# Designs tried in a protein design run: designed miniproteins, single chains, continued (5). Part 54

Each design is a single chain, and the fold is of that chain. pLDDT is the mean over its residues in the fold that is shown.

## One batch from the design tools (miniprotein)

Design m17844
Fold by ESMFold2-Fast:
Structure m17844 (fold): chain A 98 residues (1-98)
Amino acid sequence: GSVTVDVGDVLATSVTVVQISGGAGTFEVTVNTTDGSASATGDFKRGSWVTIELGDRTVTSVTITGLGGSGTATFSVIVHTEEGSLMAAPATVEVAAT
């Protein structure tokens, strides 16, 4: 499955995606910006995170895509700015691993 979290237009230094609960699986995280995208793929389990470094780019949305595994995993998206960190809304999202 795939879920997209709308961030609005936020000037960000990096984005962290953390698995809060659910099953282990392989997921791709794509940060969509006004000038393109940046992505990372990895194996996730509860407590795993990935941080995608942006420098200073305007983030519009974050897409999490299941690439393998079974069941669902729950993630939180955290956008880091020069002023501090913002948790994207909704606070958690569920993504199917397939």
Scores: mean pLDDT 83

Design m17845
Fold by ESMFold2-Fast:
Structure m17845 (fold): chain A 68 residues (1-68)
Amino acid sequence: ATPSLTLKPVDTSKVIATNTGPCTITFGSGTTLSAGQSSTLSVNDLLLPAVCNGNTIDIKNITTIDYS
């Protein structure tokens, strides 16, 4: 199954995600995740198009992402 990702940054006030291309997501500067925190990123929460199903997804401007 395709993994899901949920991001829980330390400073949620700076969490802005934008689609900068098909299957490419860019977060706002200053988005960070606590070390050792479990994080899940929902495809729907990131406004990803359905065409990304089964394709590689590029995520930028974030320090740490965990699959959970």
Scores: mean pLDDT 44

Design m17846
Fold by ESMFold2-Fast:
Structure m17846 (fold): chain A 83 residues (1-83)
Amino acid sequence: MEKKEYAKRAIEQLRKAGAKESDLKKLEKMMEKLESDEQLQEFLRQMGQVLMDTAGMPAELQQAFLDGVAREPSEEELALIAA
């Protein structure tokens, strides 16, 4: 339950960041099957790719954003995404 809720919040953050609906639908299908730690790792990897393609985010910032997806992004994180 908690893993699926976290994934749902992450997908909504990506939607707000301007990710493509096709990429979001792919992540939603992965979320429905999200029961194991291995499936969660694959989900996070696909999210990282979508973030990189959408916002051009560096890998370090992608990791920080994924770890903090349940919180508001910082001013510095938003500036890097918006620039």
Scores: mean pLDDT 64

Design m17847
Fold by ESMFold2-Fast:
Structure m17847 (fold): chain A 72 residues (1-72)
Amino acid sequence: AQAELVQKGQALFQQKGCIACHTVEGRGGSGPDLTGKQAAYLAASLQKGRGKMPAFSPEDAQALAAYLSTLK
């Protein structure tokens, strides 16, 4: 993924409170495990929202998906 999008996505993950449900590494908690997912799938899911996950703008969804696609 592009380094700038990954960095922006990491900041958004923390600022939007995603860590409260998905933990620091996106590996679960009260939300699903986000590691190992395809970036396109993550971007589409973030734009639609899921359960308690709000829909994000296409720009924010792309940045978040780029960051999440780096997690293992």
Scores: mean pLDDT 64

Design m17848
Fold by ESMFold2-Fast:
Structure m17848 (fold): chain A 79 residues (1-79)
Amino acid sequence: SEREEKLKKEIKEVVKKLLMEKLGMSEEDAEAMATALVEGKPLTPEQRAYLESVPQEKLSEFMKEARKKVAEIKKKIEE
């Protein structure tokens, strides 16, 4: 549906921006990872290795902000 497509697009853009801003990913790598996460696809070995190289505190901050932003987007679109 158009609503589902819009939801996925907005979540993907937010996750991509957070990957770039919080984890220092390139735009290309952030796009690929955000797409995989939104579509529920497994991460590549290279993507997993990158996440394992990130300090745990930065990963925790990213996950916290991602959950908050995703919840806000879902609430806005589902209302």
Scores: mean pLDDT 79

Design m17849
Fold by ESMFold2-Fast:
Structure m17849 (fold): chain A 68 residues (1-68)
Amino acid sequence: MKDKIEALREMEKNLDKILEEAKKLSPEDQRKLAEQFFAAADVAKELGMDDLAEKFREAGKKILSLNE
């Protein structure tokens, strides 16, 4: 349980950097990264971290919008 929370918090801390790096990825890698954020949002929601889950859902949506 601690390892999952620490991983989610590390993602939150580096969110802006990850989003900037996502702009340099191929469309295929951007989709994979968005899927990882949606999965992280689901895990955060299961842990009762609703604010973090919403941040990760919005991050995934932003990454997908880079191809539109």
Scores: mean pLDDT 80

Design m17850
Fold by ESMFold2-Fast:
Structure m17850 (fold): chain A 78 residues (1-78)
Amino acid sequence: DPLAELQREMNRAADELAREALARNPAVTGAEVSVHIDPETGTIRVSVRVESEDPEVAERVREELLRRAREVAERLAK
């Protein structure tokens, strides 16, 4: 199932991005990245949540993760 394989690869990449963000940003206390492919439309949906005591750091890391997750998802879908 090509769609299931693609979703598995996206899940792996998303988990890696979240793990890297936590490792590289000591001020970040939590990070979650989710990428989902709609099987009917092929639409890629990306969701990112970042937790930090510093809201500026949380917003910066969230925007970076969202951008990187979209780039990876689009690349894997090709």
Scores: mean pLDDT 81

Design m17851
Fold by ESMFold2-Fast:
Structure m17851 (fold): chain A 100 residues (1-100)
Amino acid sequence: MIETMKKVAEKGLKIVQEIAKQSTDPEVKAILEKFIEEAQKRIEEQDFEGLIDTVVKASNEINRLQLQNPRNKITLQANMTLGSFHLSLSTLKHSAKLEE
């Protein structure tokens, strides 16, 4: 259970790291880099509830930037990736509570 959550979290984080590297917008890059730092700490602490909260916070910030700059393909990709990450983590958390 914990190992599966960690693997999914690490995979999602790696995808966000690649998007951050491709971002030419310094504001988008700063948000993603801050998210990566906070997410790494949550994964290390095995705080998956805090990780989900961190993903939601970053997703909200990226969504605001996407609305301001709708032509930014990297911002769109980041928003979609964070949304998928949130769904994956929430699904695993829910399954973990139902099956002991």
Scores: mean pLDDT 79

Design m17852
Fold by ESMFold2-Fast:
Order: structure tokens, then C-alpha cells, then sequence
Structure m17852 (fold): chain A 91 residues (1-91)
């Protein structure tokens, strides 16, 4: 449904915002020399995750993914963002 699609889109936009915040934090840590090797590795994970979120948003916009498939992929991305956040907060 249109309402379900809008909900998925909003959730993906919020995930993109969270990943952007984590990337900014990791970039600052690298610049300050705070655990730079660990931060660099997590930044690479964040960059990959950001691209996956953007790709799903584009597929949704282009009508190339069903609501059910988009919801499933969004939930998988949400779990990946949560795990990334946990790793960043543990630094």
C-alpha cells in the first residue's frame, strides 16, 4: 500500500541519518588519532551500509522492489545499523 511504502521510506531515511552520524563520528576519531585503525575499519562498514540503504531507497522510488521485499530488506538493514552502532559505541 502507499501508506506502507511511505512508512518504509521514512524508516530508511532515519537509518541513513543514523549511519551519516556514525560516519561523522568515525571520521572525527580518525582525525584526532583515537583508535584510528579500528575507526577506519568501521568507517568502511558504514560506507558500505550507506550505499545499501541508498540502493534500496532508489529501488523503492523506481518501483523495482515490492513492499514486502522492501520491508524485509529494511529490517535487515536496521539490524546491520544497530550492530554498527554497537561497535562504534564500544570504541
Amino acid sequence: SSAEMQKIRRELVLLEAEVTTLRMLLQEMIKQGIKPEEAKKLLEEADKLSKEISALLQQLLDGKVSVDEAKKKMEELKKKVEELKKKVMAL
Scores: mean pLDDT 89

Design m17853
Fold by ESMFold2-Fast:
Structure m17853 (fold): chain A 88 residues (1-88)
Amino acid sequence: MEDAKKLVENTLKILKEIKGYNREEVIELLKKALENGPTRMNEIQLRILNGEEIKEEEFTPEEIEEIKKLLKAAELAIKAIEEAKKAK
């Protein structure tokens, strides 16, 4: 699912810019999150980070809508980061 892949890529960019986390650090955080309380979104993000192709059939319509909403939020966050950089 392309939207889920874009969400993961945008999340990595945001975490790098805001927290300085690299890809490996994000993978470690997701693994720890799954150990303490597995969520469908954390599982999907980890699978995408490991290079798996996620099919749309693996999601409910509600999960697809949630991913699209999160993707829009991530895109807005990236635009805000880029605007903040231009203001310096």
Scores: mean pLDDT 75

Design m17854
Fold by ESMFold2-Fast:
Structure m17854 (fold): chain A 111 residues (1-111)
Amino acid sequence: SAKEYLEEGVKYIKEGKYDEALKKLTEAYELDPENPLVLLAYSILLAKLGDYEKAIMVGKKAVELLEKKYGKDHEATLTAREVLKYIEEKKPEKALEIFEEYLKKLKEKEE
């Protein structure tokens, strides 16, 4: 459920439908408040909306959660740090691209 809302939220960010994206990511967050992938998507959305201070704060939280769960050198943690780097550089399109590529790889591994 949280995964489906996350996927819909990312799709809406990509389409520039930020109100719809916010609704889907809020639903994902309410189902799984500590899901670091939901926090990364929300960080990207905040950056798209121009709220870089909040985007960086949320992105850092996602990185911390992934480091605690998987360690600093895990693919998920490295991806989160790269997403955060592009948010800090005010390049939310590149952050979204990196995150979308990672989510696609996760789907391919489940099939």
Scores: mean pLDDT 86

Design m17855
Fold by ESMFold2-Fast:
Structure m17855 (fold): chain A 97 residues (1-97)
Amino acid sequence: SFDDLMKQLKDAIKKGGPKSGVVAGQKAIGAAVKVGGNQDSIDALKDASKKASQSKTADDGAKAVVDGLKKTKDTSGDKVGTVAAQSALDGAKQQSK
């Protein structure tokens, strides 16, 4: 589910640090664009990626990305939100070390 993806994403970013949050945000943007996310969703994910890049802690970066993905789901629907969330999680996991 989307909520399970959000929980896994928070854990992956916390484990990987602030860089994992930035990568997650960037992957979410690319995925949302590819599957036809609307401009409000793309703007939310760009804002989330920017906030993650400016975050001093993994927790703040994780919150920024999760908030952006929730807004993506709210503005473009569950399928776009879930695809963006899955891509974000995959990116965060790859950076988690």
Scores: mean pLDDT 81

Design m17856
Fold by ESMFold2-Fast:
Structure m17856 (fold): chain A 96 residues (1-96)
Amino acid sequence: SMEEIKARFEKRIDEELARLQAEHPLTPEEVEYVRKILRKIAEKQLEGPLNTEDLLEIAVELLKSTPPEKRDAVIRALSLVIPEGVTRRAIERLEE
């Protein structure tokens, strides 16, 4: 079921988030955005192999949907999960 799939992904997200928190000090707000990014990636992986454009779309959508006062936290979260080149391209698209 979808609920069973979600439970499996939530466990993997928790494990990855715990690893990232052990390596990097994160605020509660940054933790929330890291979790959101990891969840979007996991959901996209259900549709097939992820490519660079999928990651770029996730980053751009999250940045656009986030209030300006939260953008620094989102950018920091993206930098931990998304390749640097993709994160940079997403930020550049906000200037367009």
Scores: mean pLDDT 82

Design m17857
Fold by ESMFold2-Fast:
Structure m17857 (fold): chain A 120 residues (1-120)
Amino acid sequence: MEKKAYEEALKLILKKDLDAVRAKQEAREISDEEIEKAREQMLKHSKWKEWVEKLSDEQLRLLIRAHRIAVELGLAEEDDPIGDEAVRYVVEYGRGASPLTEVGPELIAAVAAPSIAKKL
């Protein structure tokens, strides 16, 4: 289910002009309160709680921006949980990386996957 949802989300994202949506969300400040709220939301829904607990503030900012982009694209709802594949992506590939470089279509698709899965 999750792999199919990720693939469908990625296909939808690749049809969109990401530059304008990405620029809009990258310009938005992320407060410490938003970071903590995102961590708490993810801990409630994630199968990978240990990885969520180890996420840095920089990694959480990447996930929050990817989620905001997914919501703006209509691929996720604001209150939808951030996907476990997004946590995995950020843990494996987002370590020490630039936030602007790491908010790519793959991360946005991983964040959107749980919302897309509800429609499959």
Scores: mean pLDDT 72

Design m17858
Fold by ESMFold2-Fast:
Structure m17858 (fold): chain A 75 residues (1-75)
Amino acid sequence: MLTEEEALELMREFYEAILNNDYDKAVEIAKKLIEKGVPKELRDQLIDFLESILPYLTEEQRKKVKEVIEELKKA
């Protein structure tokens, strides 16, 4: 399992990647979160956040964000 410190650091990096429109980095961080066993509650929080921003994105950005959501759903 991720330590609390490692989980917080990865969450911080994830939000930073999304804010910088670095969706490829966000996909890699999502894979790390799944690999290291992040709790379902935390994954659901990230998915809800990403779904909430979809209407404000371009078509290409929406495609990339949907890839991130799919990675988070893989469990």
Scores: mean pLDDT 77

Design m17859
Fold by ESMFold2-Fast:
Structure m17859 (fold): chain A 69 residues (1-69)
Amino acid sequence: MSREEIEEILRRGAERDAEKLGLDAEEAYRKGLGMVDGTDTSEAALVAREVGRKLREIGDEIQAELEAS
């Protein structure tokens, strides 16, 4: 996975999360990039991808529970 592919994944994730949560997509994207660029790019990229995926899943579950309460 290249840095460009990581940026694409992070950007798409940030846009989805921003639309769902009403957050700034650029801010979320920059935070993701900072985490990746601050560590070994290839391994940090895999970790960031998994964290982003889990955060989206947890966010969806929390939203579902809030709607049900």
Scores: mean pLDDT 65

Design m17860
Fold by ESMFold2-Fast:
Structure m17860 (fold): chain A 60 residues (1-60)
Amino acid sequence: MKKEEEERRQKRYDELLARVRAQLPPDTPASVLADLERTIRENLSVEPKLEEIRKKLEKQ
């Protein structure tokens, strides 16, 4: 199916979002989650930004 790429993209998005949620504190602010979701949607890659966000959360 030519839609396989869209399905794979959706699966990667879901996996990245779940992984990000698992690495962040349960009480992570909604604004941080929204920013990460937007980043994942736009480039399906969040690892560098996730490290920056983790540092900010650890300091606050």
Scores: mean pLDDT 68

Design m17861
Fold by ESMFold2-Fast:
Structure m17861 (fold): chain A 82 residues (1-82)
Amino acid sequence: SSKVVEISLEKLRELLRARGVENVDKVIGVLEALAQRKPTFSLSEIIDALGAAGFSGKDILAVLEVLREEYGVEPDDLIRFV
């Protein structure tokens, strides 16, 4: 069953920085802008938003790996940014 995973944007910023993700503050800015539109997002919506903001596939993959490895996000889960 799909679940809602709550993710602190400040904690995510620190995890992305520790992993060496490029342009971490810009990534967080995109996710903050998403959080203003509606309460929860699929992984596909996050991928689309980062792509639209000009992030490379490599940068997007690094963000997705953090979500999977640190937060246990699965393909059918919804994400809530706090």
Scores: mean pLDDT 85

Design m17862
Fold by ESMFold2-Fast:
Structure m17862 (fold): chain A 112 residues (1-112)
Amino acid sequence: MEEKLEEVREAAERLVEAARRGDAEAAREAAERLIRAIEELKGTELEEEAVRIAIEGFVRALLVTRDEEVARIVEEGARRVLEVARESLPELELEILEGLVLLAVGVHNVVA
């Protein structure tokens, strides 16, 4: 289980690195790895922490990318993670995480 949290952290860092480089293929791979790791942690005691780490990664990726394709991949990935989390996370936590993603999308659109 802790090894899975480390996998989430590593995938999040890979996503941010791919976003910084404008590497759409690497971003897609990292996003899919994040989504799979969150799905595998669904219903476990580590799910909330894993979702937080994943959303932080998506937010960071949106803030550093200047590539529209990468931004779309990252936004879609964040949306899919939040959809998985809707069944298990408290409503307030979901609202905060959704708000952070929307804010990051807005910032990306202004600075691009």
Scores: mean pLDDT 84

Design m17863
Fold by ESMFold2-Fast:
Structure m17863 (fold): chain A 87 residues (1-87)
Amino acid sequence: DELLKKLEKAIEEEDVKEIVRVIAEIQAEVAKAHPELVGAATMKKLLSGEISVEELAEKLLEKMEKGGIPKEKVIEIAKEFIESLKK
């Protein structure tokens, strides 16, 4: 609930860094609650504290920038993600 509100605000502000950070926090919470839904190697590092949520967000942002994913596409994906969770 709180993470979804943060994601909605980041989308409204078009803050790509904050969008990626909140998505990383959601992934961390999913890994804690449902480890079976996430990839073993990266999530083990996240759960053990070897990698922080902030470092995961930075790596995701760098991969997106290197992949040539435009800011508008990141915002679109985040909006679709929120809509899929609203039931």
Scores: mean pLDDT 67

Design m17864
Fold by ESMFold2-Fast:
Structure m17864 (fold): chain A 83 residues (1-83)
Amino acid sequence: SQPITDQDFQNINQQAQNQTQNNQNFGIDGINQGNSISDIIQNMQNQISNQSSTYSPQQSGYFTGLGTDGINNVQNDINQIQN
């Protein structure tokens, strides 16, 4: 029932950045194995979406809007780290 705060959003971004840093070599190896950067990014987005879905279903509509924006911002951060 609580709305998502700016801190919650920042925590999601920070967690995704930490995941990207830990898996940076996997990203490169994935490309070498025929996986595109887009596929790797989609996998990371799916992981973030799954974490986002742990929030209350009562706020799914509101959260979905914020979640999409949050995922897009995290994707941009991931792209910066990978490139």
Scores: mean pLDDT 50

Design m17865
Fold by ESMFold2-Fast:
Structure m17865 (fold): chain A 63 residues (1-63)
Amino acid sequence: MSEQEIIDYMTEELGLSRKEAEQIINDARAGMSPGEVFQKLYRLSGDQIKSAEVAVALHKLFR
């Protein structure tokens, strides 16, 4: 899964703005833990399952 595919998923499926999605990508790239990424996504979206899927995808992308 590419960085652009994850951005598009966050905007289309989680309802994040592009700016919010890009900030999540930058936070993950800077070394934010998968758990912290998940909590931030869940706070923004209210979707626990999709937030967990994105947090795992970002962890795999930047590992």
Scores: mean pLDDT 86

Design m17866
Fold by ESMFold2-Fast:
Structure m17866 (fold): chain A 110 residues (1-110)
Amino acid sequence: MKFIEELRKELEQLRAILENFENLSLQQFRDLVTEILERIIQLYEELVKEEIPDEIKELLESQIEDIKRITEEIVLYVENNDTEHAKELVENLILKEERLIEYLELELRK
């Protein structure tokens, strides 16, 4: 499924940012993370337009709102030099999205 492959690529990029954190400025970290999160939101918005079950649409719409809130929290933590909480939010988001991918692979297979 093309959507799942694209979502996995974005999550791999988030992991790479976390692994290379020591080599990034706080501004670079913020900008790179927010760019990837915006792309993930766009992927979910495109999937919601497809002919998928209403329960999955509601789940994806909830995920879009959650990612928007998490993005704002990451920006706020970075602006307050609270990089450990910002990193924790990104790590927790990756784990949550990986679980969602497993669920979507099962539910979107006929």
Scores: mean pLDDT 84

Design m17867
Fold by ESMFold2-Fast:
Structure m17867 (fold): chain A 57 residues (1-57)
Amino acid sequence: NLDESIKDSKWGVPAAQEALRRLGPPESEEERHRRNAEATRAAVKAIKEAEEKEKKE
């Protein structure tokens, strides 16, 4: 699951989904948590880059 602050972002959600897709299906619950952390990181980066370019509040 993604962080609540990220899941509604139009920039963050696609980045998170792409990261999850690239990592492939998890073979365990612990891998799923690690994948979600990686996806969240990708979403945060995408949001910051979009804010710098688009001057979003």
Scores: mean pLDDT 67

Design m17868
Fold by ESMFold2-Fast:
Structure m17868 (fold): chain A 100 residues (1-100)
Amino acid sequence: MEEVVEVTVSVHLDPSVSEEQREELRAEIERIIRETPGVLDYRVFVSEDGRTLLYVVLLRSEEGARALLERLRELQARWRARGIRVGLSHRTERVLRPAP
């Protein structure tokens, strides 16, 4: 078993957020994930109403998880400064998985 770090990020969009703004936010989050060192994999889930995005990110280290969360907090602050109402919550866990 290999020990990895799993970061779950829940993005909650106010009903006033447009579909275009949602896709912009999604693209920025996914760019941040791809640019984060030590990301092994990620998955995205979208609620049926499109108002909740759930990102599950597997990372090699807690350092990478910290860097990811810092960049996501900066992103949230920028979007809120533009008047876009978005909530972020996150959870970090250590996970055992089969070795590749």
Scores: mean pLDDT 82

Design m17869
Fold by ESMFold2-Fast:
Structure m17869 (fold): chain A 76 residues (1-76)
Amino acid sequence: LTQELQNKIKKILEEELKDLPEEVLEKALKLIEENPNISINELEDFLRELGVPQEVIDRTVDKIMEAIKELYEKLA
């Protein structure tokens, strides 16, 4: 991940996971920082293992996919 994309993903996680226990957000942010090449599927599986509701996971993934698309559109 580029630093710009990584920062956008962190912001999305902070906004979408804010109503969940703080430990969930901390673990998700650490995963992104330690695994810059993590796939969307790996992130979804990780959030599911942490007990994040599927609806929250789906919204989070949609926002991340939008951020990825915006970054690629800027590079074109």
Scores: mean pLDDT 79

Design m17870
Fold by ESMFold2-Fast:
Structure m17870 (fold): chain A 88 residues (1-88)
Amino acid sequence: ELEEAIERLSELLGIPAEVIREYREALAAGDTARVAAINAILAEAAAEVLAKMNSKEEQEAFEKEVAELLEVFLPDLEEGRRRVAAAR
């Protein structure tokens, strides 16, 4: 399921799957700077895809699918948050 989510995000955004794997690793590590950098790449890619869509319904469906796929990384995000909170 995790690899399927990575591959689907790669297809939807037109970004190499390796970048999405790096995003997950950065989330789990609590590397806020790396997360921010990759988030910017993901946002730009999503904006390019949305700009090519002809209907609000297509845009909403795309945004919903991307959001649902990103939820697969919530455990990694929570691990990263825990590490940041515990680190001094």
Scores: mean pLDDT 80

Design m17871
Fold by ESMFold2-Fast:
Structure m17871 (fold): chain A 87 residues (1-87)
Amino acid sequence: NPNAQAQLQRAIRILQQALTQSDIQRMKQYARIARRHAQAALRQLSGQARQQTQQAIALIDQALQQSDIARMKALIQQAIAYLRQAL
C-alpha cells in the first residue's frame, strides 16, 4: 500500500529528526508528530506490518513518558527499527 508506506517513511524521518534534538520537549514534539503518521499508516495495514507498526507506536508512547533523554533516544531508535520492518 503506497499510502501506508509513505506514512511509515514520514514517521521514520520525523523520529530521526527527534534523535538530533538536544531538548527533551522538542524531541517529544517530533515524537508526537511521528506517532500520528504511524497511526495513519496503521489504519491501512494488516498482518505482520500492522503488528510491527503497533509495536513502534507503543515504544513512542513509552518514549513520551520518559524524563531521561538517553532512555527516550533508545526507545525512539527501537521504534524506528520496527517501522523499518513494517515497510
Scores: mean pLDDT 91

Design m17872
Fold by ESMFold2-Fast:
Structure m17872 (fold): chain A 97 residues (1-97)
Amino acid sequence: RSLLEQAVNYLKEAVKTKDPEKRLELLDKAHSLLVQAAPQLTPEDYPLLVEIGDLAAKIADDKDFDVQVRATLLLIHVTNMLKAVAPEEHERRVAAL
């Protein structure tokens, strides 16, 4: 059972909710799972890390300052993990922008 899949599910729920307190709770749960998964990450996890990053970016567009900061920190952490687990895929993705 993937910790990253659980993190994705929490972030999908965070995207759906309009409650800033609930968003913060879900962001904290997702980030905790991401930290737990970090030592176990392989290049095969790249697509799930990309999905986590995309969801965090959507949540960071929130008008609530605490939600913006928390989602942005998660996005930064995921971006660093993407560089670590699949540097060639990350370079290719950046070059396509």
Scores: mean pLDDT 79

Design m17873
Fold by ESMFold2-Fast:
Structure m17873 (fold): chain A 90 residues (1-90)
Amino acid sequence: MELERELKRRLEEEERQREEELRRQLKEQIHEGLKRHPERLRVLAETYWLEERDGKLVGYMVATLEGPEGPENRVLTQSLGEPMTFSHVT
């Protein structure tokens, strides 16, 4: 019984560490993507969350960027093992 409890605790710890790693990787990739943007948009505010979709962990970020027309919101999504995609928030 204790072995199963230890195993579950270890799995929960590993999942937490993996989530923290994914958040860090998501943040890194978003900043790298923004550096590659032709206008080199400055990030004014950002918020992150993780969501499970179709059995995959998807990272979401809403960033408020300082664009040429003023502040604009962009949603960035990244699935595990997939390239990051950018979409506009209308």
Scores: mean pLDDT 60

Design m17874
Fold by ESMFold2-Fast:
Structure m17874 (fold): chain A 56 residues (1-56)
Amino acid sequence: SVDQTIQQLQALRPQSLEEGLRQAQAVDQQGIDSLVQQGVPLDQAQKLVQQASLQA
């Protein structure tokens, strides 16, 4: 539901600069892990996540 999606997004909001940096690193790592699970080689997955971060 929309309410559940909003609650999840609010839960992901960083409370401080330190928490924000930690969250960004965790999101990048989850992206890499997801691509590797889909059959993308680790080195290519890292490059794809880095490119996506630069384009966002």
Scores: mean pLDDT 65

Design m17875
Fold by ESMFold2-Fast:
Structure m17875 (fold): chain A 96 residues (1-96)
Amino acid sequence: MKERVTIRAEGRRVVIEGSGKALDLAYKAAMRLLREGRARLVVKENENTIVVLSAPGVTGAQLAEEIARELEKQGGEILKREVEGDRAEIVVELEV
């Protein structure tokens, strides 16, 4: 079964939308960034949405790329990667 996560960043804010195992892996990656001091805040707004605020000096686009890379390491496929300055939209698909 295929699950998708969409990671959108602008400025210091990252919004992660998805479901299931793919979203859980994205949440774990975001929580690691929080523990490393690269994110300041990680919030589950609902069952399908996670919001991340980057630390000062770190862009949301940088965090979006790092979360996407972690999902790729877990067997994810990048379907879309658009990164421009402090903006990013990345779509990752996982086989589960």
Scores: mean pLDDT 87

Design m17876
Fold by ESMFold2-Fast:
Structure m17876 (fold): chain A 96 residues (1-96)
Amino acid sequence: MIDEEIEKLVEEARKALENGDFDTAIELMEKVAELYVEKGDYKEAGDTYLAIGMVYYYRGEKDKAIEYFEKAVQYYELAGDKENAEFARELIEKLK
């Protein structure tokens, strides 16, 4: 089921991050975000895109971090989560 698939991908992404395999972790997290969008779980999709942006920021890839924070804003707004949307916008402004 989609929830079991998400849980498996999240665990695989966690292991990739622990091993320093950031590219694999990002690919797995993008799949997780897409599955949350498919379910209509827009807050969880926003949280996942925020996490991807944080990984890019950690790697010094500022432009990609901003791109994923902008995706997080989009999904938080779709979820009606104004607080997390504003938080993601503040991260974008600090990185400009």
Scores: mean pLDDT 88

Design m17877
Fold by ESMFold2-Fast:
Structure m17877 (fold): chain A 80 residues (1-80)
Amino acid sequence: SEAEKELREFLKKHGIPKELIPEFTLAAVRGDKEKIEEIAKKLDPSKPLSDSTAYSIATAVVKERGEEHAKEVLEILKKY
């Protein structure tokens, strides 16, 4: 889906500290907006995620919560 592709590409480009990936994935799947915003402030573009990691996160969000939630997660991340 387009939302999955956009979220995947954003995560590849902006990076998430590896130690926060499990916490981010859980928050994104659960729709925990406060935790997503907290992690968004800690994005590290100098340490981009691998294709496989970004794909796994994006597909987990879309599969569990749907495209609408993936779009919402992406919009929160884009604010920071």
Scores: mean pLDDT 80

